# Designed miniproteins, single chains, continued (3): the designs that were tried, part 101

Each design is a single chain, and the fold is of that chain. pLDDT is the mean over its residues in the fold that is shown.

## One batch from the design tools (miniprotein)

Design m11497
Fold by ESMFold2-Fast:
Structure m11497 (fold): chain A 86 residues (1-86)
Amino acid sequence: MTEEGKRLYQRAQEIVKEVEEEIDKAVDEALSDPSLTPEQRVQLAADRAAEIARKKAEEKGYPQGVIDMAATLAAGRARERALERL
């Protein structure tokens, strides 16, 4: 991994840590929606987590690479947490 790649990943992880509570809440809300199938709830949790991380990275003025990486990491974390609770 390049030094640039390491910095991008570290910045993305910092963002995900900052929004961890918001991600957990998004997972809880998605899993509580009775109109959705379990698969749809997992996808909704992942989509909401990605949006939360993306907005936080954008607010902080990070470049697109960090924004995309943060969204990807947040979505993955939310998916794992949702699946553990199903």
Scores: mean pLDDT 83

Design m11498
Fold by ESMFold2-Fast:
Parts: structure tokens; sequence; C-alpha cells
Structure m11498 (fold): chain A 81 residues (1-81)
């Protein structure tokens, strides 16, 4: 579905940004956790902001900035389901 495609796009983008396969999978799992939070009634904008902040702390601000629009789209897709 749209959410699964967005999560795979996030993983692929992380690899393109120079992250390892293990780091890219960790990024995907962080985004998947945020998707589950939205599915359970959390605000997608708040969870997107928190997820992007955690990405910046773990992988750097440039990685977080590049992934932010993809994370926002994934969480909005989850909110619409």
Amino acid sequence: GAVEQALEEIRRKALELGLSEEEAEEVRRMAEGAVQGVANGADPDILAALTVRELAERFGEEVARALAPLIERALQAAASA
C-alpha cells in the first residue's frame, strides 16, 4: 500500500544519502514506529516533527532535512487510512 511504498522510499533515500544498510533499516523502522503511532491516534504533524528531530540527533541534520518530506508524506498517508 501507500504507507509501505513510502517506508521503502525512505529506506532507499537513506542509502542514497550515504547511510549503511543497517542504518537505513533503522531509519525505516523509526518511520514505521511513527506510522503505527499515527494509526493509534497520534497527531501526524507532531510525530513527523519528533521523528525528524530524532533522525537529526542520530544521523545528522542534512539526513533529517532530506528525509523530512518523505516522513511527513508517510505519516499523512497513515492518518488517511
Scores: mean pLDDT 87

Design m11499
Fold by ESMFold2-Fast:
Structure m11499 (fold): chain A 94 residues (1-94)
Amino acid sequence: SNSLLGQYSPELGERMRSRFPAVAERARAAGAPDDTIASLERLVRSIRSGLQASRLYHDAQRGTQSSLPWVRTLGREMLRVLNENNVPSSVSGS
């Protein structure tokens, strides 16, 4: 079995989806467009592997460096959820 697939279990996917509404509320309060929030929700729901989760981690990290305050908020809140669920920032073996 691929260890990365083992790290992204159905339980992890459920936790990510369960925590996303709080991320969405904070991002919306910071001025995030509903279309952007809906697109990110679809992305979170479509994740099935550690590689996909780590790509989201990298995208969230880039978001924290954005000139747009709501993008920084969205990135920070997503990083919090990803870190609380032990999603790796890298999926490279070694």
Scores: mean pLDDT 74

Design m11500
Fold by ESMFold2-Fast:
Structure m11500 (fold): chain A 118 residues (1-118)
Amino acid sequence: MDAPDVPFDQLNPEHVRAVLEAALDRLRADPTPRSEAEVEEAERRALEEGTQRAAAEALAAAARYLVAQGVPLEVVLARLEALIEAARLAAEATPETAAEVNARLKALAAEVAALAAA
């Protein structure tokens, strides 16, 4: 069992960015379409383990499932890259940029919701 001591709800923006970058790398290395059942199993494992690795695998499985449903690979990659940018902005936010970062994060959260609903 990998370290289950980093719960998803305790991830800082740098941890979220690392998870998203790992998911993007996994998708680029193996874009083979996956079934809904494989996504459900990966999500179940991510919830049970609560680790960054399990989260990255679940996100990669969900992204591969979207490709299987006919979402172009380049669109899925672009959305993951947008999420990585959101995590970067959150990690690098200053008081002067806080309002702009919050607006960007809300826009990207809507993109994630659309991705999850596909």
Scores: mean pLDDT 69

Design m11501
Fold by ESMFold2-Fast:
Structure m11501 (fold): chain A 62 residues (1-62)
Amino acid sequence: SELAVAQVTEDYTAKSPDELSLEKGERVLVVERLPDGRVRVYSDKKNAQGLVPASYLKVLSV
């Protein structure tokens, strides 16, 4: 599959309008990985898409 499922490993608070706040244990879809170390994710829980640092994610399935 072109999309991966990732689990949030620690709470993250968005620092800019293009980032997404996420809670530890939340599952998100990995849409795109950016060269700056951020990942574009989609949160079904929040019905929203945004950027988060890759270090806050653990990929579960591809």
Scores: mean pLDDT 82

Design m11502
Fold by ESMFold2-Fast:
Structure m11502 (fold): chain A 71 residues (1-71)
Amino acid sequence: LQKELEELQQQIRDFAPRVSAKAIRAIGAQFDYDLGLGSEAQAQREQQDYDAARKQYDELVKKVEELQKKL
């Protein structure tokens, strides 16, 4: 249980900066589109990539919470 918790916490640490980077890219792409400097398709792709990464992150956090409740 403790070893599994440590492994999941490491996965979250490795994944968190990737989620943050995708969030920044999604915001930037939307901002560019709103200013007429970018495409709607690009803004949608970056938003979808962020949404997918965020769901994966939330799933890892949920697994940590379930293991913590068993301790």
Scores: mean pLDDT 81

Design m11503
Fold by ESMFold2-Fast:
Formats: sequence, structure tokens, C-alpha cells
Structure m11503 (fold): chain A 78 residues (1-78)
Amino acid sequence: GFEEGIQKLEDKWKEALKLFEEEDKEKIEEIIEKSEKLIKEVEETVKRAGGPELLEKAKKYREEFKKKVEELKKKLEE
């Protein structure tokens, strides 16, 4: 469900940080693409499961994770 999607995003973020230490740009690009797809899946789950509290929590977490993905993209372009 929603929490599983968030956990997968967190796992992908941690993997991406390790790959930046290893300077493996190709694998980082793959993680960015997979993370963007997973963010869309989380958004769809929130739209279907939408209680007010879950929706609010999901919106905040989604925005934070979108920022993290944008930071990865900028670091990759540097």
C-alpha cells in the first residue's frame, strides 16, 4: 500500500546516495527513473485511498521526496 511505496522510495534514495560515493552515474540515472515512477504510483494510491489524514501526510512526504529526486538530478548534471 502507501507505506510500502514510501519505504521503497526511501530504499531507492539510500541506494542512490551510496552510488554517488561510487561515482556510478548510469545506476544513479536508473534509480532516478524508478523513483519518479514510484512517486507517481504513490500519488495514485493516495487518490484512491484518500482519508483526510492520509492525504495530508502523503502530500508532505511526496513533496519532500520530489525535492530529493531533484537534488539527485542536479548532482548528476554537475
Scores: mean pLDDT 68

Design m11504
Fold by ESMFold2-Fast:
Structure m11504 (fold): chain A 70 residues (1-70)
Amino acid sequence: STEEKLKEVEEELNKIEEESEKNNLSPIEMLEKLKEKLLEFKEKNKDDKEVVDYLDFKIEILDEKIEELK
């Protein structure tokens, strides 16, 4: 279901944030890794409009944060 796919996305993003903190990655490096993962999920779920729309929204927010840090 869409709900299960969104939960999987959230769990994977949380793992990236935890690993980034443990490895002392910079904020920009963490955001770039999060964006890469969201793009992977978008490609895998390109036929699920609700998932794609949610991922696009999250990617837009990450892009804004990345630009603010530059």
Scores: mean pLDDT 83

Design m11505
Fold by ESMFold2-Fast:
Structure m11505 (fold): chain A 82 residues (1-82)
Amino acid sequence: SAAEREEERRRHEERLKKAIELADLQVQLLSLLRETGDFDKYRSLSPQEIAEEFSKYDSPKHKEIAELAKKIVKLRKEILEG
């Protein structure tokens, strides 16, 4: 039906918007990790593990890394559940 096609289109648009936001957050995370000299962590740790590791540190940049990683984890979960 037209209503079912509209619902499918809306779900697709929501998923696409979240995927774009996820890509942007991943670029920001990578840039900060490179700035702090922690680029190897991007290759070896999951976003969840990055959030946990960098939450232990008090520097403003490490707090920003932890917050970006938390946002990535949340968006990945929303994309997988949608």
Scores: mean pLDDT 84

Design m11506
Fold by ESMFold2-Fast:
Structure m11506 (fold): chain A 58 residues (1-58)
Amino acid sequence: GLEEEIVERSKEDPVKAAGEALIMGVMAGNVKLGQKAAEALVNGKYDEALKLLKELTS
């Protein structure tokens, strides 16, 4: 799904993927969760990032 695609893209461009996570956080009304997902993406914590992104889209 979209969440898995964002994680895969973050391996090539973590900053751009982090920006997508931040936008998702704003749109979902949960800025803190978006920030945590973005930080997980830039730090290569892909399993954690995927879990956080799925929380943003649920």
Scores: mean pLDDT 85

Design m11507
Fold by ESMFold2-Fast:
Structure m11507 (fold): chain A 56 residues (1-56)
Amino acid sequence: EKEKEKLIKELIDFAKSNGYKEGVDFTREEIEAILKQTNYNLELAKELLLKKLNSK
């Protein structure tokens, strides 16, 4: 579970570094859902997250 928490934090930090804000542009629950969709593959999760955020 600590590995999953690390991936969640990394993906949140990645979104923040791209100018998006937690609780406004995305939620922790959305980050967790994206990671589940990508089988916790951080590279794919980053791409999927950016696709969703750039579509807003």
Scores: mean pLDDT 79

Design m11508
Fold by ESMFold2-Fast:
Structure m11508 (fold): chain A 88 residues (1-88)
Amino acid sequence: MAAAKAAIEAGDEAAAKAAVDAYVAAVKKKIAQTKDLEEQFYILQEALADLSELKKLAEEKGLTDFAAYVEKKFKEFAEELEKIYKEL
């Protein structure tokens, strides 16, 4: 997350996307390794909070394409969170 924030502040959209991709991959790997639905739910809630902060920062800096990219990742995790919530 710190690397993504630094890239956004510098206006480096390519570096910001790379940092977000690494973060999203790490979250997906953690979820895949977790069998407990409650733990998966908390992992996704944390990821959604982090992505929401990055989107807001990107919008404040005028990185519209990157903000849209983060929004897509946010929606993917939000849909998975809703699916898990229904199974709790």
Scores: mean pLDDT 83

Design m11509
Fold by ESMFold2-Fast:
Structure m11509 (fold): chain A 64 residues (1-64)
Amino acid sequence: SLREEVRRLEALADTLAEKFPEQSEQIRALARQAGAAIDSGDYEKAEELIEEARKLLAQVGEQM
């Protein structure tokens, strides 16, 4: 579910916080915005925000 994806992104961001603090904060911000969109019933916006967070996470991983 979208809510589970948000929780996973938050957990992954927390894991990255020591080595990539700025990127971790950006991913957490996107995850929080996605959660708010889900709560508002805007599932399309939530999916876009989750995808943006996943792209950022993948870019950080590839640059390691």
Scores: mean pLDDT 82

Design m11510
Fold by ESMFold2-Fast:
Structure m11510 (fold): chain A 85 residues (1-85)
Amino acid sequence: SEDEIILEALEKVKALPGVDLEKAKEILKEASKKLSPRAFAVLLGLIAEELAAKELGLTSKTVLDEEQRKKLRELSARYLRELSG
């Protein structure tokens, strides 16, 4: 299913040591061959947020203060632009 492809791609990005944009783009390119545009948009957002969380050293959203949540949102938006270009 598309959900399984999304989860597998996200797990591959999570397994990368730190923030690796080139490998994240390769994972996205491979997944894009098997996903609808809608499912691909979901995966883009999830990977952008994962890269942002990795850069900020975050493990859980439940322990984030307001400033950390703001930084996560802003950095996720930046990674979304980088992954889309």
Scores: mean pLDDT 83

Design m11511
Fold by ESMFold2-Fast:
Structure m11511 (fold): chain A 111 residues (1-111)
Amino acid sequence: MNIYQKSVVKLVDRLLAAEPNPTPRQRYIARLVRMLASGASDEEIVKLLEEAKKELGDKFDPVQLLNDAVSFLNFFKGITGDTEFVDELIERLKKAILKVDPNADFSKVIK
């Protein structure tokens, strides 16, 4: 892990720790961003999304998960200035979501 990856992980951990009674969705978003930032494989990211889909059931919204992850990553981008790293993580997440839900529509994702 490089210094940007470590910074993202630390910030996610701090934000999750500061959240009183984090929802299952918020916990999955935190785990997902941490795994992406720590250099987890695409297969590991897909497995986490499949776990989230099983746990959340009908409440599994891959577009909302992506929007929440993008919000975290854009916050880090504003602090670190590393646009390429953040954009790469977002692209990897989109690909992983499409493997779990091929019908996911990213047109509603906030930049």
Scores: mean pLDDT 73

Design m11512
Fold by ESMFold2-Fast:
Structure m11512 (fold): chain A 90 residues (1-90)
Amino acid sequence: KPSKEEILKAIYDSIDYLTYYDPETIGLTEEERFDFLKSRLKTLLEHPDVPVRGINDLVKDWILNNPELQEAILNAKSLEELKKGIEKLI
């Protein structure tokens, strides 16, 4: 049974990977990095059977089983807004 802190850390690790460590983010602005992150999260929501690099099964299952988090992801306008939304739901 993962703790709230373990779940939050796993989600933040996935967000950080997609924003700063994925090779496709090289040379991107902060705004373009957020757009890339959001596009990968949308792919997860639209095609849940397709693997997304940087998102492990724990994070994937938690997102797909939480409609409120899915809504927060789709409506977020910035990385800060997304992180605040996630913190409220964990």
Scores: mean pLDDT 80

Design m11513
Fold by ESMFold2-Fast:
Structure m11513 (fold): chain A 91 residues (1-91)
Amino acid sequence: SGEEAHQALLGLAHQALGLLESDPSVPQSLVDRARALLAEIEATDPADLAAVRANGRRLAALLGELGKALPERRAELEAQRATVEAWIAAL
C-alpha cells in the first residue's frame, strides 16, 4: 500500500541521513539533498501514490550516489536501493 511504502521510505531516508551526518568525508551537498528529500517525504500524503513513487525514485538515486561515496557500505546501500525500487514498482 501507499502508506506502507511511505513509512518504509521514511525509515530508509532517516537511516541514509544518519549515515551521511556521521561521515565527515561525505560532501555537504549530499547531506543537504538527503535533508531536503526527508522533508519532502514527511510532507507527502501517503494516499498520493504518484508522489510516493517520485520520493522512492529520488531516494533510490540518492542511495546510488551514497554507494559511490561510501565504498565500505556500498553493498548495503545497493541492496536498499533495490528494495526501494521493488516497493515503488508494487504501487
Scores: mean pLDDT 85

Design m11514
Fold by ESMFold2-Fast:
Structure m11514 (fold): chain A 79 residues (1-79)
Amino acid sequence: AEVRVTIVTETPEAQRKVAELLADAKKMGVIEEVRIYPDGRIEATIRAPTLEMAELAAAVLASLARRLGAKEVEIEELP
């Protein structure tokens, strides 16, 4: 199962902190892919054996991103 977490940041500091969080999560094997956009949008793709596991990981990352200054976080299941 795969889910996408889309994170919107409004400041360069928040964008850097969230990008660092996602880079660390990717090194730990929690995230499969990270894409950073110049407008402050960051996308992370999570792959897990079950949808429930992918959604739990996404929820944890979303919570941490909001604490680091993310304005919006969306979680969506990928086909």
Scores: mean pLDDT 81

Design m11515
Fold by ESMFold2-Fast:
Structure m11515 (fold): chain A 81 residues (1-81)
Amino acid sequence: MILSEEEAKEKLLELLEKLKEAGEAGDWQTMVEILNEIGKILRNSELPEEIKEKLEKELLWGYLTGDWERTFERIKKILEE
């Protein structure tokens, strides 16, 4: 099922909040599960491709740096466009 832009943004914000909490707790298993769900939403949503690419880059940066608080704030700004 393809998610509308609004539905995708709402689900992404919820998952990103959970991802931030899991990252801060060092719960790698939960982080992987959440990242997989985010990936499914990005593939099956009506979000503009530019927004999808920006989100993927920010998620990769968060994964590489472990700075999930900054990553969450950056992604939230992208989704509030």
Scores: mean pLDDT 79

Design m11516
Fold by ESMFold2-Fast:
Structure m11516 (fold): chain A 71 residues (1-71)
Amino acid sequence: MEVRLGEDIDDAVKRLVEGVKAAGGEVLDIERTPTEVVLTVRMADDGTVYRVTLTVEDGKVSGIRAEPLPP
């Protein structure tokens, strides 16, 4: 994943969505709160679903978590 701490959250989300689509995956869901953006994405290769959580502070990425979900 090519997201950096201190990056603008809107730019980070855009880059993640574009990266997933370019890899043949799909974005299943995007949930926004004032403190977090959570993306649920499915990869084309094996159908693995990932939950990507971006923590937001002052409109910027302050934390990144990514976890694969079982198929």
Scores: mean pLDDT 76

Design m11517
Fold by ESMFold2-Fast:
Structure m11517 (fold): chain A 70 residues (1-70)
Amino acid sequence: SEVVEEARRLAEENPNRIQSVVKISEDGVLTVAAVAEFAGGEVIETEIKLTPEQAEKIKKSLEEAEKAQK
């Protein structure tokens, strides 16, 4: 996955930090990749694909949470 590969590159440049990359496909699928590379050589990698409906619900929840925190 291009999203995972981009997150891996960012993780290599920023050890001991979680790097996240988000991409929306032409079909509206939201791909979220998170990669962390630790100085000890451990690598954590995850990829989540969300349908347009799931992405919309998450976006609405985040916007509501941000308004509540401000």
Scores: mean pLDDT 74

Design m11518
Fold by ESMFold2-Fast:
Structure m11518 (fold): chain A 82 residues (1-82)
Amino acid sequence: IEPGKEFEALLETVKKYLTENEDRDKFITALSTQSLSKKPDPSLLPEAIELIKQKKYIEAAKLIAKSLTEEQVKELVETVKK
């Protein structure tokens, strides 16, 4: 699955802003507690990106869970772990 422009921007944002283990763990934990949407809305991704830049990882994770497919969330988590 090829990521959209907004998803690619999200991946680049987590690479730049989630540089510390504590921030990565907080974000991954927040994502793992969210229920994924059956109808993801990718228009929410720009807001989630801004929340990550503000270190509001729990709020960002809530929007990401509504914005991404299960496969995209797995790719995001793998990107954060690297």
Scores: mean pLDDT 78

Design m11519
Fold by ESMFold2-Fast:
Structure m11519 (fold): chain A 87 residues (1-87)
Amino acid sequence: DEGNAYVAHAEHVRAVAETESPARGYLEGAREAGRLAVESEDPETRERTIELAERFAEQAEKIDEEVGREAREYVERAREEARRRLE
């Protein structure tokens, strides 16, 4: 399942970056999940990866408000770009 592979990849990116800091891990995870959402042509995969990016941004914000704000910005940009591509 391509959606499962995308989720697994975003989780892996988060885990690797988490070695620097937990907040940084979630930020990089949110960025990667957002990127995968924009690149996905499958609506269900796009929705799953946007939801994953939102969850990562929420976790980052709970740990570090500044990093969480940056992660939120990536999620909102990815959501808007994915929406634009449907028009």
Scores: mean pLDDT 78

Design m11520
Fold by ESMFold2-Fast:
Structure m11520 (fold): chain A 97 residues (1-97)
Amino acid sequence: SPVEEIKDILLKENITDEEIFKAGEILGELMNENSVISLFGGIILSTIYVSGKIPDDLKIYYDMLPQEVQEVLELIVKRLDKEQRDIFMEGVLSKWK
């Protein structure tokens, strides 16, 4: 599945910038196909981009997402630094319409 491909990339020990960008593209394409992931995922992803964390006050929107998408968002927070999150977001925005 697209989500499993994103998770496989984000779980690599030595992730390249190109792989991070590709993972973002896959999420952006998934967001185009699913309005719940687009709306609530977009809100949470924007907050992760700015703050580096999933905020408690947005937990209700986070909980609306499929479990596998929640796992991807947690991997972004746990595995990627600020510069890598910038690359991921560029990937998302390159495909998300």
Scores: mean pLDDT 86

Design m11521
Fold by ESMFold2-Fast:
Structure m11521 (fold): chain A 82 residues (1-82)
Amino acid sequence: MPVVPLLIEAQKLIDEAERALNRGDFDSAQRYLSRAQGLINDAKSGMSTSDMTPDQKDVSSAMLTKNQARLQALEARLREGL
């Protein structure tokens, strides 16, 4: 099963979390980041068990790395606000 849709949804939630943080809505940001982390974990599990093509694995790995880095940066911003 392709994991790219999970990573696209995680990216959207990370974007929403960043917008929430920028407007001072820490509660919404926390919920978006928690949901994004769940999708990233599901994508990691899916990558280990799915019959992905090499191109799909390359795209998924790049998106996973980018999403994890953004998630960690936004979680750091949230902790500074708490």
Scores: mean pLDDT 80

Design m11522
Fold by ESMFold2-Fast:
Structure m11522 (fold): chain A 87 residues (1-87)
Amino acid sequence: MEEKRKEIIEKLISDLRELLAELDANYPDSTKVSDLPAYLQARLGNTLDALRRLLGLPEPEKPFEELTIDQVKALAERLIAAAREYL
């Protein structure tokens, strides 16, 4: 694997873990993404989309804004697991 791509993936995983920790600390799992502050929606959405694109995975069947935090955590864990294959 190209070293630059590996470094970008590692950074995105780190950023995603930090975002998930913030969500876990401050919001119940039943909270919808659409109910989060705009900065968290943007950072979380952009990080998930960037990681998905780097892994060559298709877009989710359900819009990101309609997901709950527990569903976002599950999606993030699947993306991190897939990304670790490239690390």
Scores: mean pLDDT 80

Design m11523
Fold by ESMFold2-Fast:
Order: sequence, then C-alpha cells, then structure tokens
Structure m11523 (fold): chain A 96 residues (1-96)
Amino acid sequence: SELGELIARGASAEEIAAELKKHLTSPAAIAELERLVAEGAPLHELFLPLAREQEAQGRDVEAYLRALGVPRSLILETLVELGVEELEAAVRRATA
C-alpha cells in the first residue's frame, strides 16, 4: 500500500499525514492531524485521529491499520495511546 511504502522508506510526517487524510472523513480529525504534524508529534500519534474515527464506527482498529500496511510496532503504540485516552475520558465521566 502507499501508506506502508511511505512508512517503510521513512517519509516525512507531512507526506504520511497527506496519505492519512485520504482515509479521514471528519474535518475535525483532519484539523487534529494537521496540528499534530505542526507540533512535531511522534509518528504513532499521527494515527490517533484515524484510529478514533474507525473505533467510533465499531471497526477493529488493529485489523484496519494492518490492512493499510502500517507496521505492527506502530499499530501497538497507537493502540496503547488510544487506550490511555479512553481511560482518561472514563475517569472524567466518573468524577463529573
């Protein structure tokens, strides 16, 4: 896949983000991805907007990212970060 090839060759965050934008449907998710690139966020965090969008649709995020050619190590880092965000959101709801 084009995304897998970009990651394998060590493409820039801007190039990887441009490819990720093709898979995003939410303007807010696209804006978040652009902010992450501008802030120099770690590569695995660039996948968070897409991961959240797929999870909200009830999709298997690991299977989806693997189908796009994303390396397993990067998928796992993204899933760990997503899980931390979900835990923080659950704590906020419980303490509100």
Scores: mean pLDDT 84

Design m11524
Fold by ESMFold2-Fast:
Structure m11524 (fold): chain A 96 residues (1-96)
Amino acid sequence: MSEEFEKRFEELLKKGAPMEELKELLEEARRAEIEADPEMAEAYERSLRYAKLVLEYEDTKDYEKFIEELLKLKREMGWSEEELERFREALKERIA
């Protein structure tokens, strides 16, 4: 994310901006990054999906949904089932 978008995101967080505004800024930032570097489009799109999952978890505190969606994203990235299982266990340990 560019320094400009990072600063805007931090300002929104400090103001207690609603989840929707945070998601809109992340989408704007990723569109700008894809426009500047189209070869990285897939990586930027996955980064955006991950950031949205984190924001949804912070809002809902639905840990099971967060883990399920995050594992789906990692599976799409080509992670093995063994890597996904280790990652799932590590995430559970951090929240417990």
Scores: mean pLDDT 70

Design m11525
Fold by ESMFold2-Fast:
Structure m11525 (fold): chain A 108 residues (1-108)
Amino acid sequence: SEEEERRKREELNRDFLTALNKAINAVAQGKFDEAKRILEDAFKKLVETLKELGYSNEEIIKEIKRFSEAAIDAIKYYGKLLGLSQEDIDKFIKMVKEIAEKYIEEVK
């Protein structure tokens, strides 16, 4: 139903934000490999859920871009608050961009 689809979208948004917060905390502890795994899992679930909901490939690409931009903004803001070096912030942002581009290419 449309209500079930709406709930699934709301759950997807919440799950992605939860994963992003875990990834930010992992980077704050120097655990970049853990952060990468968490983000790869989050983007994979994003793509799988949107496909299940009947989103087109073009719509999925737009959503990947939207979620990656939100993640980058959060990393810039919270990375500074958590005292991450600019080098670590840049490395983390590059990781998000590379994961997002990987999933964009997989749905083209």
Scores: mean pLDDT 89

Design m11526
Fold by ESMFold2-Fast:
Structure m11526 (fold): chain A 76 residues (1-76)
Amino acid sequence: ARGDLSALSPRDQAIAREAAAAVEEVEARLAGSSEQEIEEAIREALQRIADEHGVSTQYVNDLYDVAQGRLTAEEV
């Protein structure tokens, strides 16, 4: 399911989309790998995005959850 990003700022929308794309790339690249390897690669990808945008890794995780429909923009 696609989450509603319209309530986020343009910057937060960009981070949310980048996080969603990075997770999708990791899951495609590591298809058939262990759950631990996939989780570690996802953590590394989200940490890289956090560092690039000068935000916390938790903030990127929250924006990714908004993109996935697991959080609303108001919960971030």
Scores: mean pLDDT 81

Design m11527
Fold by ESMFold2-Fast:
Structure m11527 (fold): chain A 63 residues (1-63)
Amino acid sequence: SLAMEVLKLADEIVENPSKKEELVKKMQELIKKADEVERALAVMAAGIIASHNGFELPEDFGK
């Protein structure tokens, strides 16, 4: 699912912080093509990982 793919990318940021900008862009591209429900789940999943691991997502993430 899209939420699982976005979650994998967010987890990869935790493992490789130097790739944060590239991985965030990939997540945003996936989210833009998603339906409303998958977009909401993906944004929630990414937000939880970001909050727990102390990194910020762009203000327009998931819009």
Scores: mean pLDDT 77

Design m11528
Fold by ESMFold2-Fast:
Structure m11528 (fold): chain A 95 residues (1-95)
Amino acid sequence: MEEELELESEVDGRRLRVRLRARDGEVVLELEAVNRQGHRIESRLNLTTGESTARDLETGEEASFREPLLAGTSLEEARALAEALAASLARLAAL
């Protein structure tokens, strides 16, 4: 099954994007945000393998880790997670 979902929100003047991609048997959640230093940060979480990466696009610094508890997340669960994350980030702007 192939699917792509893109959700956008703005929190405290900073643009946040949440993308869910399902392709070639893998489900990947991507988050793009601008941090407090003005750097664009990309995070990728592979919900099939549990592999996660984060990259600062200004400096090129990368961090990676594996979260086995998230491995095997279904596309439907991943979609609900992406929608919940986008909604939660929007609510944080109201605080």
Scores: mean pLDDT 69

Design m11529
Fold by ESMFold2-Fast:
Structure m11529 (fold): chain A 80 residues (1-80)
Amino acid sequence: SLEEAVELLKRGDATAAGTLLVVTGVAPELLQLIERISRAKSEEEKREYAEELKRYLVSQGFEEETAREAAEAVLKAALE
C-alpha cells in the first residue's frame, strides 16, 4: 500500500519502497519522483524533486512531518 511504501521511505529503505510500488502499481507518481531524485545530476535538482515528493505526499493526505521525513530519507540516499 501507499502507507507501507511511505513507512519504508521514512526508514531509509527506498529500494524496498520502490519494489513495493512497482509490484503493486500503487502511486506511480511517487515512483516517478523517487526515480527523478535518483537520476538528477545536480544536488540542487535532487533537493527540488525531494520538495516535490514532500508536496505530493501531503496532497495524498499524509501529515507534513511524515512527508518531510520520507522526502529527506530519499534525498539522503540519493546524495550518497
Scores: mean pLDDT 82

Design m11530
Fold by ESMFold2-Fast:
Structure m11530 (fold): chain A 99 residues (1-99)
Amino acid sequence: MRKRYSPEELDRGRDTVVRDWERSATDPAGVAALKEALDFLVSASKKPGYRAELDFDGRLEVSEDRQRVTGTLTVTVYDEQGRVVDERTFPFDLVFALP
């Protein structure tokens, strides 16, 4: 997320996304990886003058009985001068039951 938010708004946004994905995903282990990526994004974004970006590189696979989203979430942290100071990649694999 490239938009600036308050620390409270970041926590609320993260919690909302994680809850919605936990409700929809059939495999809680995949949601745990997403939560780790968002926790790092939020923690980095709370530092004064710092900015964090979340990039997703993945695929959606649809079968007769499930949808599977596989890929990587990369969180890049920039300091007050726009320099990259940290970068973490989180692999994830999310399975959703088809309605």
Scores: mean pLDDT 70

